# Ledger of designs, part 53: designed miniproteins, single chains, continued (2)

Each design is a single chain, and the fold is of that chain. pLDDT is the mean over its residues in the fold that is shown.

## One batch from the design tools (miniprotein)

Design m5821
Fold by ESMFold2-Fast:
Structure m5821 (fold): chain A 72 residues (1-72)
Amino acid sequence: SKALEAMKKAEEEARKKGLSDRQVTILAMAEAINAIVDEMAEEAAKKRGVTPTSQAERDRLVAEYLRELLEK
């Protein structure tokens, strides 16, 4: 899972900087959320048959995909 990989990397980097367990957890959670959003963008692009070329395009695809899910 990309989310778990991002979370583990964030935990290791935060601990190397001597941050508290709370700060490590917060940073790990933030990176996991970012990875999940990126995975949702990939899923939305695949469903639409498009290849996003920028982060802004990925963010738009995620917003559109979430809107479709909520409108069901």
Scores: mean pLDDT 75

Design m5822
Fold by ESMFold2-Fast:
Structure m5822 (fold): chain A 80 residues (1-80)
Amino acid sequence: SMMKREEELEKAAREIVDMARADASIDDLYAKVEEYARKLGVSPETILARASELAREANDVEAEIRITMVLMRVTVDKKL
């Protein structure tokens, strides 16, 4: 259902933000985003967009920067 999909996406995005706030490396964040994208059947960009929103709402500039770096890496990989 749409509501269940939104719940799973929110959980994935929350975990990505929590990892970024816990100083997880860009490589670890990238691996986790790719894992969730595969499991949920959504694009990595969808998870990262929501994670970026959550980091901004938390006023966590460092987490937002880390999430943006992961998004840049995903974008480059798609061009290959």
Scores: mean pLDDT 84

Design m5823
Fold by ESMFold2-Fast:
Structure m5823 (fold): chain A 101 residues (1-101)
Amino acid sequence: MTQGRIIRSGRVTVAVLVDPDGHATLGVSAGEDASEEEIYEAVRAGVAWAREQGATTLTVTVPDDERTLAAAKRALEEEGFEVTAVSRGEDGDVVIEARRA
């Protein structure tokens, strides 16, 4: 069964879905006044929860800004995931693909 969770920290929202096959999808939304540290803490909590649910691969969608991208990459690496690909989506968001190291 797919497991889902919404993590809210200040102006940051992370939606997490973990599929039974071990893939998790994270969508990150951050207000303009959100700090890199606030984004990092919210994404880290989402990645940690996905890992606890058995996720071995992740797709993380973040706004196309250096603050959000840096925070998401740091959170992934600290929770034991290796970034394997970074691409731009059709809506201008950045899609980060990662696997458990």
Scores: mean pLDDT 84

Design m5824
Fold by ESMFold2-Fast:
Structure m5824 (fold): chain A 76 residues (1-76)
Amino acid sequence: SEKEKIKEEFIKLLEEAGFSDEFIEKVRKALEGDKEARKEVLKYLKENEDESTIEIYKGLLKYFGVSDEEIEEELK
């Protein structure tokens, strides 16, 4: 599906950027609906990446069906 292609392309970008297999697996689970994985990925991005990277991740979550309300709750 188109969503699976977008997910795998994002995963490939993370692999090429040198992210760990453990982090990549958490991102995969986050995009598949795992709320705990989503919180862990957001925490990492807030500590290690800029706001634009966080906004890209939030956009992907919304594209995969996560509500704005759930995303904001996970940012708290």
Scores: mean pLDDT 77

Design m5825
Fold by ESMFold2-Fast:
Structure m5825 (fold): chain A 61 residues (1-61)
Amino acid sequence: SAMEESLDTFADNVVASAVAWKMSREQALELTRTAARAMGLSEAEIERLVRRVDEKLAAAE
């Protein structure tokens, strides 16, 4: 779906920013949660996005 595609793109952008700016895992996940809440995502969507970002960060380390 367009929403899922947008969230995947958002997760990729967070990971790219975290790597480029040497953000900690905690900083990247907090940024993700804050941005997702600001976008009006549900708690379930926020949890899925945070988990996706965390998985991508672990793979990039």
Scores: mean pLDDT 81

Design m5826
Fold by ESMFold2-Fast:
Structure m5826 (fold): chain A 88 residues (1-88)
Amino acid sequence: DAKEAAIEAGVETAREELRKLGASEEEVEKAVRRMREAGDAAKSVSEAISRMARILANTMLDLGASTDEASRAAQRVVDAARRAAEEA
């Protein structure tokens, strides 16, 4: 399933980005849960990717990341999720 592949790739990328920022494992798992729920509730692959990227960006900003750091991390989620969906 392309949507499921996109969600898994997006979540794995988000975990890496949040850990690099110094987020606790509890904060990482909370963000991942929110991203999975938003992705699953989306009606399309594109909507799932957009929702996940937005949640990551907002989470990173809340944790003290700069706008540039949050934007780059969100773009990495988009790129990874799109690639996984295309391969599914």
Scores: mean pLDDT 88

Design m5827
Fold by ESMFold2-Fast:
Structure m5827 (fold): chain A 59 residues (1-59)
Amino acid sequence: MSEETRAAIEAYLKETYGLSDAQARTLVALVQDRVSSVEELEAFLATPEGRALLAGVKG
């Protein structure tokens, strides 16, 4: 994942889901091999697997 894409995904996660800097970084590390854009991240987080991952990072 490019640095620019990583920064965009982290910003999206903070703004949309209220994640902290540490939580956003953790989620990006877990999905970096699966998603390469904010659009792909949105699609993944709409799945049960993506929702479970998001809940785990928050809790």
Scores: mean pLDDT 81

Design m5828
Fold by ESMFold2-Fast:
Structure m5828 (fold): chain A 84 residues (1-84)
Amino acid sequence: MTAVEYVMELTGTSREFAVELLNEMVRRGVIPKEAINAEYSSLSPEHREFIELAAEHYVLSKGKLSIEDIVELTIEEMKLRKLA
């Protein structure tokens, strides 16, 4: 299962949305561009945690957050987790 397919399963969204979400993560430097079409299980634990948290923020917001806001909130949450 690719990262795109896994995001689609976690969020219930289209492939187009999943690709845009992952591209925003690449743009913010939090995952490498190669991660988008890679097998999800081959990703580092940190990259998988980030993707799962971003998907959770989308679901908890009921789709009300923009892709940019989802990724920003996930970056801030990951910073807090590293401080604990």
Scores: mean pLDDT 85

Design m5829
Fold by ESMFold2-Fast:
Order: structure tokens, then C-alpha cells, then sequence
Structure m5829 (fold): chain A 86 residues (1-86)
């Protein structure tokens, strides 16, 4: 399903950022969906990802905005992954 593909991309993005722990917490949230434990894992994943995501967005905001003007969301994501994998 589309949601599963989007989730897989998010996990790949977090791992490319070096946030493997955040990626694992989000995977656990997905596995345990509709349980109190899922909410706890989701919160921990989000908290771990927040600062790195903010720092990445601040550093690359202008480049990402320029890409969004001429590229599809999928192409922008590919370019972001290239930046993170350097």
C-alpha cells in the first residue's frame, strides 16, 4: 500500500541521517499499532528525530526549497537521500 511505501522511505531517510534508533522506534510503533506501547515508541522515535531533522532542515532549507520548485516530491526525496549519503 502507499502508506507502507511512504513509511519505508521515512525509515530509510532516518537511517541515512544516522538515526537508526529513531527508525527502529518508528518500526516498533507500526508493528504495535493500536496499543499504548505503540504511542510510547512513536513518541521516543519523534523525540530522537526532532533535533537532527531541525538541524538538517536549517542547514539545507534553501537547497530543498529550490528543488521543490522544479522537481516532484519523489525526486526531491532522492536528492535529499543523496545529500545524506555523502
Amino acid sequence: AREEEEFARLVELLKAMGQEEAAEYLKKQRELANTPEAQEYGKKGAELAKKPMEEFSEKHAQEILELEKVHSDEEVLERVLEILRK
Scores: mean pLDDT 68

Design m5830
Fold by ESMFold2-Fast:
Structure m5830 (fold): chain A 89 residues (1-89)
Amino acid sequence: SRVEEYLQQSVDAAVAGDLEQARYYLQGALEEATAGLDDVEALRAARRVLGEAVDRLRASGSTKPATQELLAELEAAREEAARELEKLE
């Protein structure tokens, strides 16, 4: 799927040290995963994609600054999505 393709490209870019490309592909994965969904389903889909990105980045064993920065951003984004889901019940 395009979600899988973008997600893997994001992880590969972060492991290679290219934070801007990693963010670009992550946005593509999130847009593809949430397209046509209502607000609650879009937030759940976003949380799943963010969680998969975190798991793959951790599994990579990369200690590069780009990987560490993206991990921090993804954890913050997951917390934000969780807060938004709580508001929607």
Scores: mean pLDDT 85

Design m5831
Fold by ESMFold2-Fast:
Structure m5831 (fold): chain A 120 residues (1-120)
Amino acid sequence: MSPEVEAVRSVMPEELAKKYSDEQLAEAARLFENGEYEHPDIRVLGVLAYLLSQIASVEAGPLLTKVLRSENPDLELVKEALERMAEIGDENALPALDELAKIDPEYAAELRKKLEETLK
């Protein structure tokens, strides 16, 4: 296992990290280090969006929105990323919360309320 894969696994919840191959985790780490936000595998972009959400990157919201618009998004991964953004008051979550509301309106409303409470 590469040091990059170990680093990604250490910052993700274990239940989420186990859904991804070492190759997908290594690619997400490479994109993160290089400031790249495009990849043919939407699952790699999902992991990248999660990593970006942990550091309050302005790119996290747009990537989560792209993941949510894919045919089979990893909703558990997206929800964990958005929960972190709401916890830290990151308003870049708002467009992604609007997309999540089309899939899970109750959870999206709960996270929006949490974000608004954090911004007090």
Scores: mean pLDDT 85

Design m5832
Fold by ESMFold2-Fast:
Structure m5832 (fold): chain A 88 residues (1-88)
Amino acid sequence: MKKIEELKKKYDEFENKVKEYEQQARSYQALAEHYKQLADLASRRNPEQAKKYRELAEKYQQLVDSFQQKADEYRNEAEKLKKEIEKL
């Protein structure tokens, strides 16, 4: 009984981590898209400002990719724990 409760607690912790990282990824994705749009608008009138916006968009896209990777890692661990709980 105690082992099942410990595994369930760990599963809930991993599920919460997935939600946290997915939410952060979505927030940074919105910022990346916003700065890409600003770069496109600035590209004709202010090329140096457009370059700065593109660099910010790339930075936020890298954060999106990093948080999505972490979410996937925790999701895989949660699935593994779920299978272990089902076998008990």
Scores: mean pLDDT 85

Design m5833
Fold by ESMFold2-Fast:
Formats: C-alpha cells, sequence, structure tokens
Structure m5833 (fold): chain A 76 residues (1-76)
C-alpha cells in the first residue's frame, strides 16, 4: 500500500539519521491513524515531522515526510 510504504520509508530515514525512537513513534502513530481512516490527523502529524526534519537538516527524512504529506492530501 502506497501510504504504508511511505510511512516505512520515513521511519527508515529517521533510523538512518540516528533516531530509532522517533522511527518507532512514526510507525505506531501514523499506522494507527491510517487504520482508523483518520487521514486528517495523519496529515497533521506528517506535516509536523516534515517541519522538524527540515529544521534539523535531516534531508532524507524531510523528503520522505513531504512525500507522505503529498499522498495524504490526495486522500482528502
Amino acid sequence: DEILQAIDDLAQALEKNGQPGQAIGVRDTLTSLINDGDYKSALYVAEKIAQAAKKQGWTEAAQAAQKLVDILRKKL
């Protein structure tokens, strides 16, 4: 599934950047919201992750989070 793959890509990017705890949180929170059909809350969380990753200079994580944002906006 495109959304679940984008969540996994984001979590992997966070792990590569030394943030395994954030990767676990991203997988758990976003997967739960998607399973509940709560695309609005998932979008909000993904946008906050994209902002934080950009601020920290985590280029791959920011790019993965933005891709997830774009996919979620298409579902609304």
Scores: mean pLDDT 86

Design m5834
Fold by ESMFold2-Fast:
Structure m5834 (fold): chain A 94 residues (1-94)
Amino acid sequence: SKAEEVIKLLEEMKEKIEEILNEDTPDRLEKIEELIKETSEKALKLYPSEELKELLEKIFEALKKLKENPSVETALELLKVVEEVLEEIKKMFE
């Protein structure tokens, strides 16, 4: 189902964000931003809804905080927000 594809996209995105955050590369924040943008565009094409769009916007807000103040704390907050959004999306499809 399209719901299962959306969930899989966000689960894969979370795993990739965790991998990128463990890399000591100067472009890691740009890679994370591109990944979130591409995943969000794909998810909304599969399941166009205002509720999904609002949930994905929370991830972009956490990303903005990470970009403005790069730290372990803001990186962990991004991962926490991604997990919370993933749980809400799963609940939305119940």
Scores: mean pLDDT 86

Design m5835
Fold by ESMFold2-Fast:
Structure m5835 (fold): chain A 72 residues (1-72)
Amino acid sequence: IADTLARLAEEEGLTDIAERLREAKVKYQGDDQALADALASVGNELAQRGHETLAGIAYIAAGVLKADIENK
């Protein structure tokens, strides 16, 4: 979930990532596809910065949201 990932990013000193995740959750309320895309984008940024575990969590969260959309 975006809030949990934001807290984990904040603990690692990635305050810009945490803010992006909180903004995405508010901005994309009711738009799970846009939120999933935002989570995948954050995952790419985390991977590029060497935060592989956080990137993995972001990708899993994006995948779960996308699966929920497809099964609705």
Scores: mean pLDDT 77

Design m5836
Fold by ESMFold2-Fast:
Structure m5836 (fold): chain A 85 residues (1-85)
Amino acid sequence: SAAAEKATELLEKLLEEQGKGVDVKITRVSPTTLLVETPDAKATVEVSVKGDKVVITTKAEAKASELHPEAASFEQVIEIPIELV
């Protein structure tokens, strides 16, 4: 989807601008998927289009610890009207 690809390009640019001077690495792994890595965590950001909305799904994982070997995970879904992209 052209809208999903365009939204992904805008997100990549915004994350790169926000990440200047921070220990964050941003990798575009597909036309609609970004990988964001820090020393303590990683997040996968996937962009899709559902009807008239752009859907941004973020899945974040913290590194495993001795107290929580499976590591903490977090998922967030954000929906934005296509007209705002």
Scores: mean pLDDT 74

Design m5837
Fold by ESMFold2-Fast:
Structure m5837 (fold): chain A 66 residues (1-66)
Amino acid sequence: VRSYSQAAVEAATNLVAAHLQSQGVPQPLAEALAQDFVQQLVNGARPPPSAGAVSHQAVALLEADA
């Protein structure tokens, strides 16, 4: 398991939550879904190559501070 800074986790979570809100998801649900998604990335999950750019940017934000 890789160790990530709290700042990197928050940045990735905020990026994903903002994207979900831009797609019409309410803020509380967007934040909950973003937290779950980023937690999966922290646990070693990786988006497939066909995943959207935001998913790959979230990984990049986590890796920048690793």
Scores: mean pLDDT 74

Design m5838
Fold by ESMFold2-Fast:
Structure m5838 (fold): chain A 88 residues (1-88)
Amino acid sequence: MVELIAEILVAQHLGYQAAQAGDEEATAEYAERVRELATELAARLAAEEGRPVPATPEEAMAYTAEVLSKPEYRPLVEEARKLALERL
């Protein structure tokens, strides 16, 4: 799970850099990658929490943000941020 969160953070950062450079195609590709990874993360978190898997990418993004904002997920998110920074 740490790896998956780290990949999302890397894709978000690279997408941000592409947007700053005016590369609309790369920005769209990274946005799509974030949606795919967030959908997978939401499914894993739903399984861990015993909740239904979100039906849409938008619901997956909202669900992921909700669950990862909980204090018990803070160490996991911090580890993922460190891993993402090491790759950038």
Scores: mean pLDDT 80

Design m5839
Fold by ESMFold2-Fast:
Structure m5839 (fold): chain A 79 residues (1-79)
Amino acid sequence: REALVEELKELLREYAEREGLPEEVIEAILTLLDDSAAGKTADKTQALPEEVQREALEALARFAEENRERLERIARELE
């Protein structure tokens, strides 16, 4: 599980570098993933500016669409 979460973070970092996402948005995406995995979505993500949260969610949605096959593989390994 932890190794799969790290693989997902690595894919997101590669995607963010390729798309030229701001570091603030990358950090927000990683925070959302860490909080989601730990079941702590409310507290840490709520501290981020609303615009950064929106950009992070939009970037995550685009990442998911472009990397659908890789995400499906990771999802199957998590089940």
Scores: mean pLDDT 65

Design m5840
Fold by ESMFold2-Fast:
Structure m5840 (fold): chain A 86 residues (1-86)
Amino acid sequence: SLEEVARVIALTLRIIGALLEKDWEAAVAELEELLEFAESIEDPEIRQFALRLVVRFAEEILADPSAPEEVKARARELLERAKALL
């Protein structure tokens, strides 16, 4: 639905903003919100798209050497959860 697309876009922009500022706690929290929302999406194409975004952003956090280990642990958990749903 248009509402589902709008919510995915809004969450994606919040994640990008947090990543650009290297606000790791905000980035992983917003990523978790995107995953939880993706699990509730009725449209399978939109759900798949949202889950792929979770994978991409989790990998981005894991690739950054300045991200704290506790943030990387949370990102790894979200990555594995998203991959299991794809």
Scores: mean pLDDT 89

Design m5841
Fold by ESMFold2-Fast:
Structure m5841 (fold): chain A 80 residues (1-80)
Amino acid sequence: SDQEIWDKITELAEEYVRILAAYKRGEITPEEAIQRLRDIKSELEKLRAEAKDPKVQANIDALIAFVDEEIKRLEEELKK
């Protein structure tokens, strides 16, 4: 249902914030942060396939874009 998809998007968005906070505090490595972000992206892509409401699809697409940008940023840090 749309409500179940919204609840899952909210949970994944909160997990995204927790991962970034943990990384900023030095509690996890860049490699661990990238792996956890990739797991979030995988779950978002599954929800995207199930979502039929354009507003829900747009919210998922936006969160995927934020996750992709952060993965890219962390991967660039590992190359230094």
Scores: mean pLDDT 87

Design m5842
Fold by ESMFold2-Fast:
Structure m5842 (fold): chain A 70 residues (1-70)
Amino acid sequence: SVEEAKELVKKALELIDSEPTVALAMFREAYELAKDENPELAKKVQEAYDALRNGDFETAKKKAEEALKI
């Protein structure tokens, strides 16, 4: 559900600096949960995932926070 996706995004945000690999997995799960029900949320989660995968922690945090406002 969208609420479960948002909960995963919140948890991933807390783990970006300490456990980025775990945060990446959480963003991916959040994307899968959101993609059919809320494509706008899924797109922001994907942007957070892509930024984190590329080592851009600040952009990943920004995109995740934007996702939570949807």
Scores: mean pLDDT 87

Design m5843
Fold by ESMFold2-Fast:
Structure m5843 (fold): chain A 61 residues (1-61)
Amino acid sequence: AQQALQQAADNLVKAINAMYKGDKETAEKYLDKALEYAKQYPEGLPNVEAVAERIRAEIEK
């Protein structure tokens, strides 16, 4: 459970880095992976979803 949350966090960091480089496709792939891991840790899922929405908003700019 905790390991899944850590994997979700690691993938969010990779998505953020890809976003800052302008690589929308890579950022979206890492966001999808982060959400997949977060589903294995239900208490953490809303927090991961909130961060993922912020990253998607930045990608769309």
Scores: mean pLDDT 75

Design m5844
Fold by ESMFold2-Fast:
Structure m5844 (fold): chain A 79 residues (1-79)
Amino acid sequence: SPVFEEVKKIIEEAKKKLEENKDDVEKMQEILRETYEKIGKILYEAYKNKELSDEELKELEKFAMKELEEMRKKVAAAE
């Protein structure tokens, strides 16, 4: 799915940025916030436009929320 690939790319780019900014907690927090906003927008647009089946939407949401939670834990550990 192009939508799934887009979300995965955003997550991979965010993880790289977090590693590059591991010594800057404020910057890590900003990266995390921006990543939540980008993913939330993509998920909402996919939902609104019915671009994915109900099953695909649930799988994408579970994947995205799991990855975001792991990134949140990394930011919290740096605080």
Scores: mean pLDDT 84

Design m5845
Fold by ESMFold2-Fast:
Order: sequence, then C-alpha cells, then structure tokens
Structure m5845 (fold): chain A 87 residues (1-87)
Amino acid sequence: SAELEALKRAAGEALEEILRAAARAGVSSDQLDALFDLIEAAVARLNEAKTPEEALAVVREFFAAAKELLPQLAPLIDAREARVEAL
C-alpha cells in the first residue's frame, strides 16, 4: 500500500539520520556496532512487514532500543519517531 511504502521510506530516512548523528557525535565503536545491529534487525523486519501496523511496531521497538543505547541522542530520536508516526 502507499501508506506502508511511505512509512518504510520515512523509517529508512530516520535510521540513516540517527546513524549519521551517532557517527558525528563520536560515540564508542561498541555503541556504533550495537546501533548497526539494531538497524540491520529493524530493516529485515521492515522488509517483512505487510501492513502499516506491523511496520509501525518495528519502528517503535527500534526507537526505544536506540534511545537506551544512545541516551545523548534521545531528543533527535524522539523527533524522528514523531515524524514517522505522523504518517
């Protein structure tokens, strides 16, 4: 559906922006590796999502895990989550 495709696109953009922000913030290599693992898992689950509700569940779980991993980026992560959920 167009809604599902738009949500997957917005989620992908948010994942990329969070990764770039983490790299620019100079987070530890361990934190960056953990973030890559979270992104890989989220992308795999998003690719399998067949409904907007399934995709949104993946997005919410990713943002919650990302905030726990990178609390210094919580405001950015919250802003990106809100933007994706507004679709």
Scores: mean pLDDT 86

Design m5846
Fold by ESMFold2-Fast:
Structure m5846 (fold): chain A 63 residues (1-63)
Amino acid sequence: GGSEILRKAAEAARAAGSGAAGRAAGWQYDKSSTTPEQAEGGRKASTEPTAEAAAEALLKAGE
């Protein structure tokens, strides 16, 4: 039914956001460090309040 499809879509979207970081972290841990920034920053970037604020902080830190 439509309600089930809607629920699945919402769950998939949330799982993609939260699960992506967890999956990347697990993958990176299993591989013993390949791209830890992706694993750790993946979810952190998603939870950060504003993309521009994050970008500005990165520019400042990256000087």
Scores: mean pLDDT 52

Design m5847
Fold by ESMFold2-Fast:
Structure m5847 (fold): chain A 85 residues (1-85)
Amino acid sequence: HHHHMEHRRKLREEAEKVRSEAQKRIDLINRRYDAGIEVAKLGEKRMPKEKVEEFIKSLKDGAQKEIDRVRAEAEQRIAELEAEM
């Protein structure tokens, strides 16, 4: 059954691709978050510290929600692929 073995290999490769793409998206989100913090720190000269801290917290919460969504979508897709194996 070469077809069955080849199909399982492709499902495994697709699952690894989903994991790799999710990690790249998370890395990009983290880099955007780091850049956002640097911009917020530049704002400290023009804004009260409390507002800068609120903005940084908003950026962190936004990044975390985006990461959680990426992870959830990847986990769901991987579970579907693993169920087909």
Scores: mean pLDDT 82

Design m5848
Fold by ESMFold2-Fast:
Structure m5848 (fold): chain A 59 residues (1-59)
Amino acid sequence: AEVTVEFETGSQARAGAQLAEKYAGAKGEVLSETKVRITAETEEKAKQGEAAAKGFGGK
C-alpha cells in the first residue's frame, strides 16, 4: 500500500519520512522537496505512516 504526503519544507519531508519508518514500520521515500511516498505491506501500516508524517508537518 502507498500514500503520498505533502510538506511545506524539505526538512519536514525528511523528518516525516523518518518518523513513518520508525513509528509505523513503513518505508518513507522523499520524492521531492515537498513530497514523500510512504510504502507499507498493509493499508493499515500505510495509514499509520501517513498519520505520523502529517502529525509532524504533513498535509
Scores: mean pLDDT 74

Design m5849
Fold by ESMFold2-Fast:
Structure m5849 (fold): chain A 100 residues (1-100)
Amino acid sequence: SLREEVEKLKEEVIKKFGFSEEEKKELEKLINSLKTEEEFLAFKHMLKALLNAATDPELAKKHLIEAAKYLGKLKGKKLPEKEIEERAEEIVKEQVEAFK
């Protein structure tokens, strides 16, 4: 299930980045707030982007674009693909710097 995939990715993120107990609680709170399939899909791709940001930035960027598409669907807005790609690249760079 999508929830099981998100829970597994959560554990991988916690392990890879050495999350504190407070950071774990905040991540669990975010996951527990998810209600719709689109929200779970967006969050799944966000976690995959985070996991790949340092090792495969192009794959991380692709996952951020997918997350943005599901978030756009939730908001009923068509986001321009070029703007999504540029923003995804910026976010990946920021995440890589934050976890150095």
Scores: mean pLDDT 70

Design m5850
Fold by ESMFold2-Fast:
Structure m5850 (fold): chain A 70 residues (1-70)
Amino acid sequence: DELIKKKKEEIAKEIQKEVLELFDKFNKEVEKKKQLTKEEIDKISEEWQKNNADKFKELLEKKDKEIEEI
C-alpha cells in the first residue's frame, strides 16, 4: 500500500517534470515564431500535441504497468 503510493508519487513527479520541460520547449518555439500566421501557429500546436502524445502515452503506460507489477 505505502510502497504503491510512493511509486505513484515518484512517477507523478517525473511526469510533471517532463510535462514542464515540454511546455517550456513549446513556449520557446512560440516566442521565437510569434510573428507567424495563424496557420503556422495552429500547425506548431498540432505537431506539438502529436509529437508529445506518444511521450505522454509511454509515461501513462509505464505508470500503469509498474502499478500492476506491484
Scores: mean pLDDT 71

Design m5851
Fold by ESMFold2-Fast:
Structure m5851 (fold): chain A 99 residues (1-99)
Amino acid sequence: SPVEQQAQQLIQEMDMTIGVAHLLVGVANWLLSKGVPLGEGLEAQMRRQIATLQAQIAQANSLLTDPSLSQALKSQIQSLISEAQTVIQEIQALLQQNA
Protein backbone atom coordinates (compact mmCIF):
# COMPACT_ATOMS: atom_id res chain seq x y z
CA SER A 1 0.00 0.00 0.00
CA PRO A 2 1.12 3.65 -0.36
CA VAL A 3 1.25 3.96 3.45
CA GLU A 4 3.51 0.89 3.74
CA GLN A 5 5.80 2.31 1.01
CA GLN A 6 5.95 5.66 2.86
CA ALA A 7 6.72 3.83 6.13
CA GLN A 8 9.51 1.72 4.54
CA GLN A 9 11.05 4.81 2.91
CA LEU A 10 10.94 6.76 6.19
CA ILE A 11 12.51 3.80 8.05
CA GLN A 12 15.42 3.77 5.55
CA GLU A 13 15.80 7.58 5.72
CA MET A 14 15.68 7.63 9.55
CA ASP A 15 18.21 4.77 9.81
CA MET A 16 20.60 6.73 7.55
CA THR A 17 20.07 10.05 9.40
CA ILE A 18 20.60 8.35 12.80
CA GLY A 19 23.76 6.70 11.42
CA VAL A 20 25.17 10.06 10.27
CA ALA A 21 24.21 11.62 13.63
CA HIS A 22 26.15 8.88 15.48
CA LEU A 23 29.21 9.56 13.28
CA LEU A 24 29.03 13.28 14.15
CA VAL A 25 28.73 12.43 17.88
CA GLY A 26 31.79 10.17 17.53
CA VAL A 27 33.82 12.92 15.81
CA ALA A 28 32.73 15.51 18.41
CA ASN A 29 33.65 13.22 21.33
CA TRP A 30 37.04 12.44 19.72
CA LEU A 31 37.84 16.17 19.25
CA LEU A 32 36.79 17.03 22.83
CA SER A 33 38.90 14.10 24.17
CA LYS A 34 41.92 15.82 22.50
CA GLY A 35 41.06 19.20 24.03
CA VAL A 36 39.91 20.55 20.64
CA PRO A 37 36.71 22.68 20.73
CA LEU A 38 34.01 21.98 18.14
CA GLY A 39 34.23 24.21 15.06
CA GLU A 40 31.30 26.19 13.59
CA GLY A 41 31.07 23.80 10.60
CA LEU A 42 30.60 20.71 12.78
CA GLU A 43 28.16 22.57 15.07
CA ALA A 44 26.12 23.63 11.99
CA GLN A 45 26.04 20.01 10.73
CA MET A 46 24.94 18.82 14.19
CA ARG A 47 22.12 21.41 14.32
CA ARG A 48 20.99 20.33 10.82
CA GLN A 49 20.88 16.68 11.98
CA ILE A 50 18.68 17.65 14.96
CA ALA A 51 16.29 19.51 12.62
CA THR A 52 16.15 16.58 10.16
CA LEU A 53 15.56 14.02 12.95
CA GLN A 54 12.82 16.18 14.52
CA ALA A 55 11.05 16.44 11.13
CA GLN A 56 11.37 12.66 10.63
CA ILE A 57 9.98 11.99 14.14
CA ALA A 58 6.95 14.18 13.26
CA GLN A 59 6.41 12.17 10.02
CA ALA A 60 6.84 8.90 11.96
CA ASN A 61 4.26 9.91 14.59
CA SER A 62 1.81 10.79 11.79
CA LEU A 63 2.30 7.35 10.16
CA LEU A 64 1.76 5.59 13.51
CA THR A 65 -1.84 6.94 13.58
CA ASP A 66 -2.68 5.09 10.31
CA PRO A 67 -4.76 1.93 11.09
CA SER A 68 -3.65 0.24 7.81
CA LEU A 69 0.02 0.21 8.92
CA SER A 70 1.21 -3.26 10.07
CA GLN A 71 2.14 -3.80 13.73
CA ALA A 72 5.65 -4.88 12.61
CA LEU A 73 6.23 -1.53 10.82
CA LYS A 74 4.73 0.38 13.78
CA SER A 75 7.14 -1.37 16.19
CA GLN A 76 10.11 -0.63 13.90
CA ILE A 77 9.13 3.06 13.60
CA GLN A 78 8.65 3.36 17.40
CA SER A 79 12.15 1.92 17.92
CA LEU A 80 13.64 4.46 15.46
CA ILE A 81 11.79 7.35 17.17
CA SER A 82 13.36 6.32 20.51
CA GLU A 83 16.83 6.03 18.95
CA ALA A 84 16.42 9.41 17.20
CA GLN A 85 15.34 11.09 20.47
CA THR A 86 18.40 9.65 22.26
CA VAL A 87 20.88 10.90 19.62
CA ILE A 88 19.19 14.35 19.56
CA GLN A 89 19.79 14.58 23.33
CA GLU A 90 23.44 13.52 22.86
CA ILE A 91 24.01 16.17 20.15
CA GLN A 92 22.20 18.84 22.20
CA ALA A 93 24.44 18.11 25.21
CA LEU A 94 27.58 18.46 23.05
CA LEU A 95 26.35 21.76 21.56
CA GLN A 96 25.56 23.12 25.07
CA GLN A 97 29.09 22.15 26.22
CA ASN A 98 30.52 24.34 23.40
CA ALA A 99 28.04 27.25 23.64
Scores: mean pLDDT 91

Design m5852
Fold by ESMFold2-Fast:
Structure m5852 (fold): chain A 88 residues (1-88)
Amino acid sequence: SLEDKAINIAQQTKSLLDKEGLGSLGTQVYNLTKSAIESVRKGDYLGAEIDIGMLGIILGVAKLIGASQQVIDQMQKLIDTLEQLLKS
């Protein structure tokens, strides 16, 4: 499912960020991913879009502080997967 795909990407992103010394960002990515999924389940599409927007801000911060290209690519894939979940 798209939910399982999003959780898997978020877990991988969290693991990568932890290895790069950015574990607090990784925790935020995971929590926002879970929040977005729960919002979609409740029919709260605005809440889900806010969580996805916050992930976009975290992606911008990750780029500025020098996170690896692997982290950047995984975060973009996560955002794209959650956007697909909103449309399903």
Scores: mean pLDDT 89

Design m5853
Fold by ESMFold2-Fast:
Structure m5853 (fold): chain A 81 residues (1-81)
Amino acid sequence: ASLMEQVQALIAETAARHGLSPEERARLYTVAGTAVRDVLEGKASAEEAAARVIAYFREHAPELVAAVEELMGRILALLEA
């Protein structure tokens, strides 16, 4: 599977585990997916991308931060493989 397919699978698993709505999952995919693309394009480090995504959700949807931290840890592990 492509890296983006693996990221989408991780988002689906995280959303299911944390009981996220379809709208929350879509938002998570948009923000995290954009950050991952920036890393793949050499526009940001993986650590910078993860910090940016976590900071975004802390400001705009703090109830999702625990799910986002879990997801970004798994995405970082995937990008380092």
Scores: mean pLDDT 85

Design m5854
Fold by ESMFold2-Fast:
Structure m5854 (fold): chain A 100 residues (1-100)
Amino acid sequence: APLSPKVTALPSSETVEVGESLTITAIVTGLPSAPVEVKFTLKDAAGTVLAEATKTLSDVRSVDFTLENLTKSDSGTYTVVATVDGASAEATVSITVVDP
């Protein structure tokens, strides 16, 4: 069967205070049994690429993205894209940054 990757994005918290850090964990499934190169891309609500990570996965199916020194303008929907052998999947996570 052709590769059908799926990705899930999980924030460490959906609500954080100004000046705190947040980790977004991206988990990919639907990979073949042989190790493959997976490219993860984190984008903000404007579609700006914030981070990329490439992993050869046999045992680990996740990547963490850490956002530091958050401000209220960092509130919004973030998109994680996982790409494997020309196939891609996306997940979104919404975070809210509030006053302490």
Scores: mean pLDDT 78

Design m5855
Fold by ESMFold2-Fast:
Structure m5855 (fold): chain A 80 residues (1-80)
Amino acid sequence: DQADFEERRQKVLELAREIIENKDFDRVPAAVAALTGILLHEQRASDEEIQAKEAELKEKAANKEITLEDVERLIRELER
């Protein structure tokens, strides 16, 4: 449902902005995963594309390569 998706999108964006404002580094990987999920849904990504991106993000999180800048970039991409 388009209305349910928009509500979820707004909640994820609000949470991501809170993480940036509070510099909550521990929640950054989860925020990037949630924002990326919203973006992939808007792009109508296939199940294979979603699985590939989840695997990529899991590897980057394990290597501590996910940053607050990634959250800021995804917020800008979703708001534009």
Scores: mean pLDDT 79

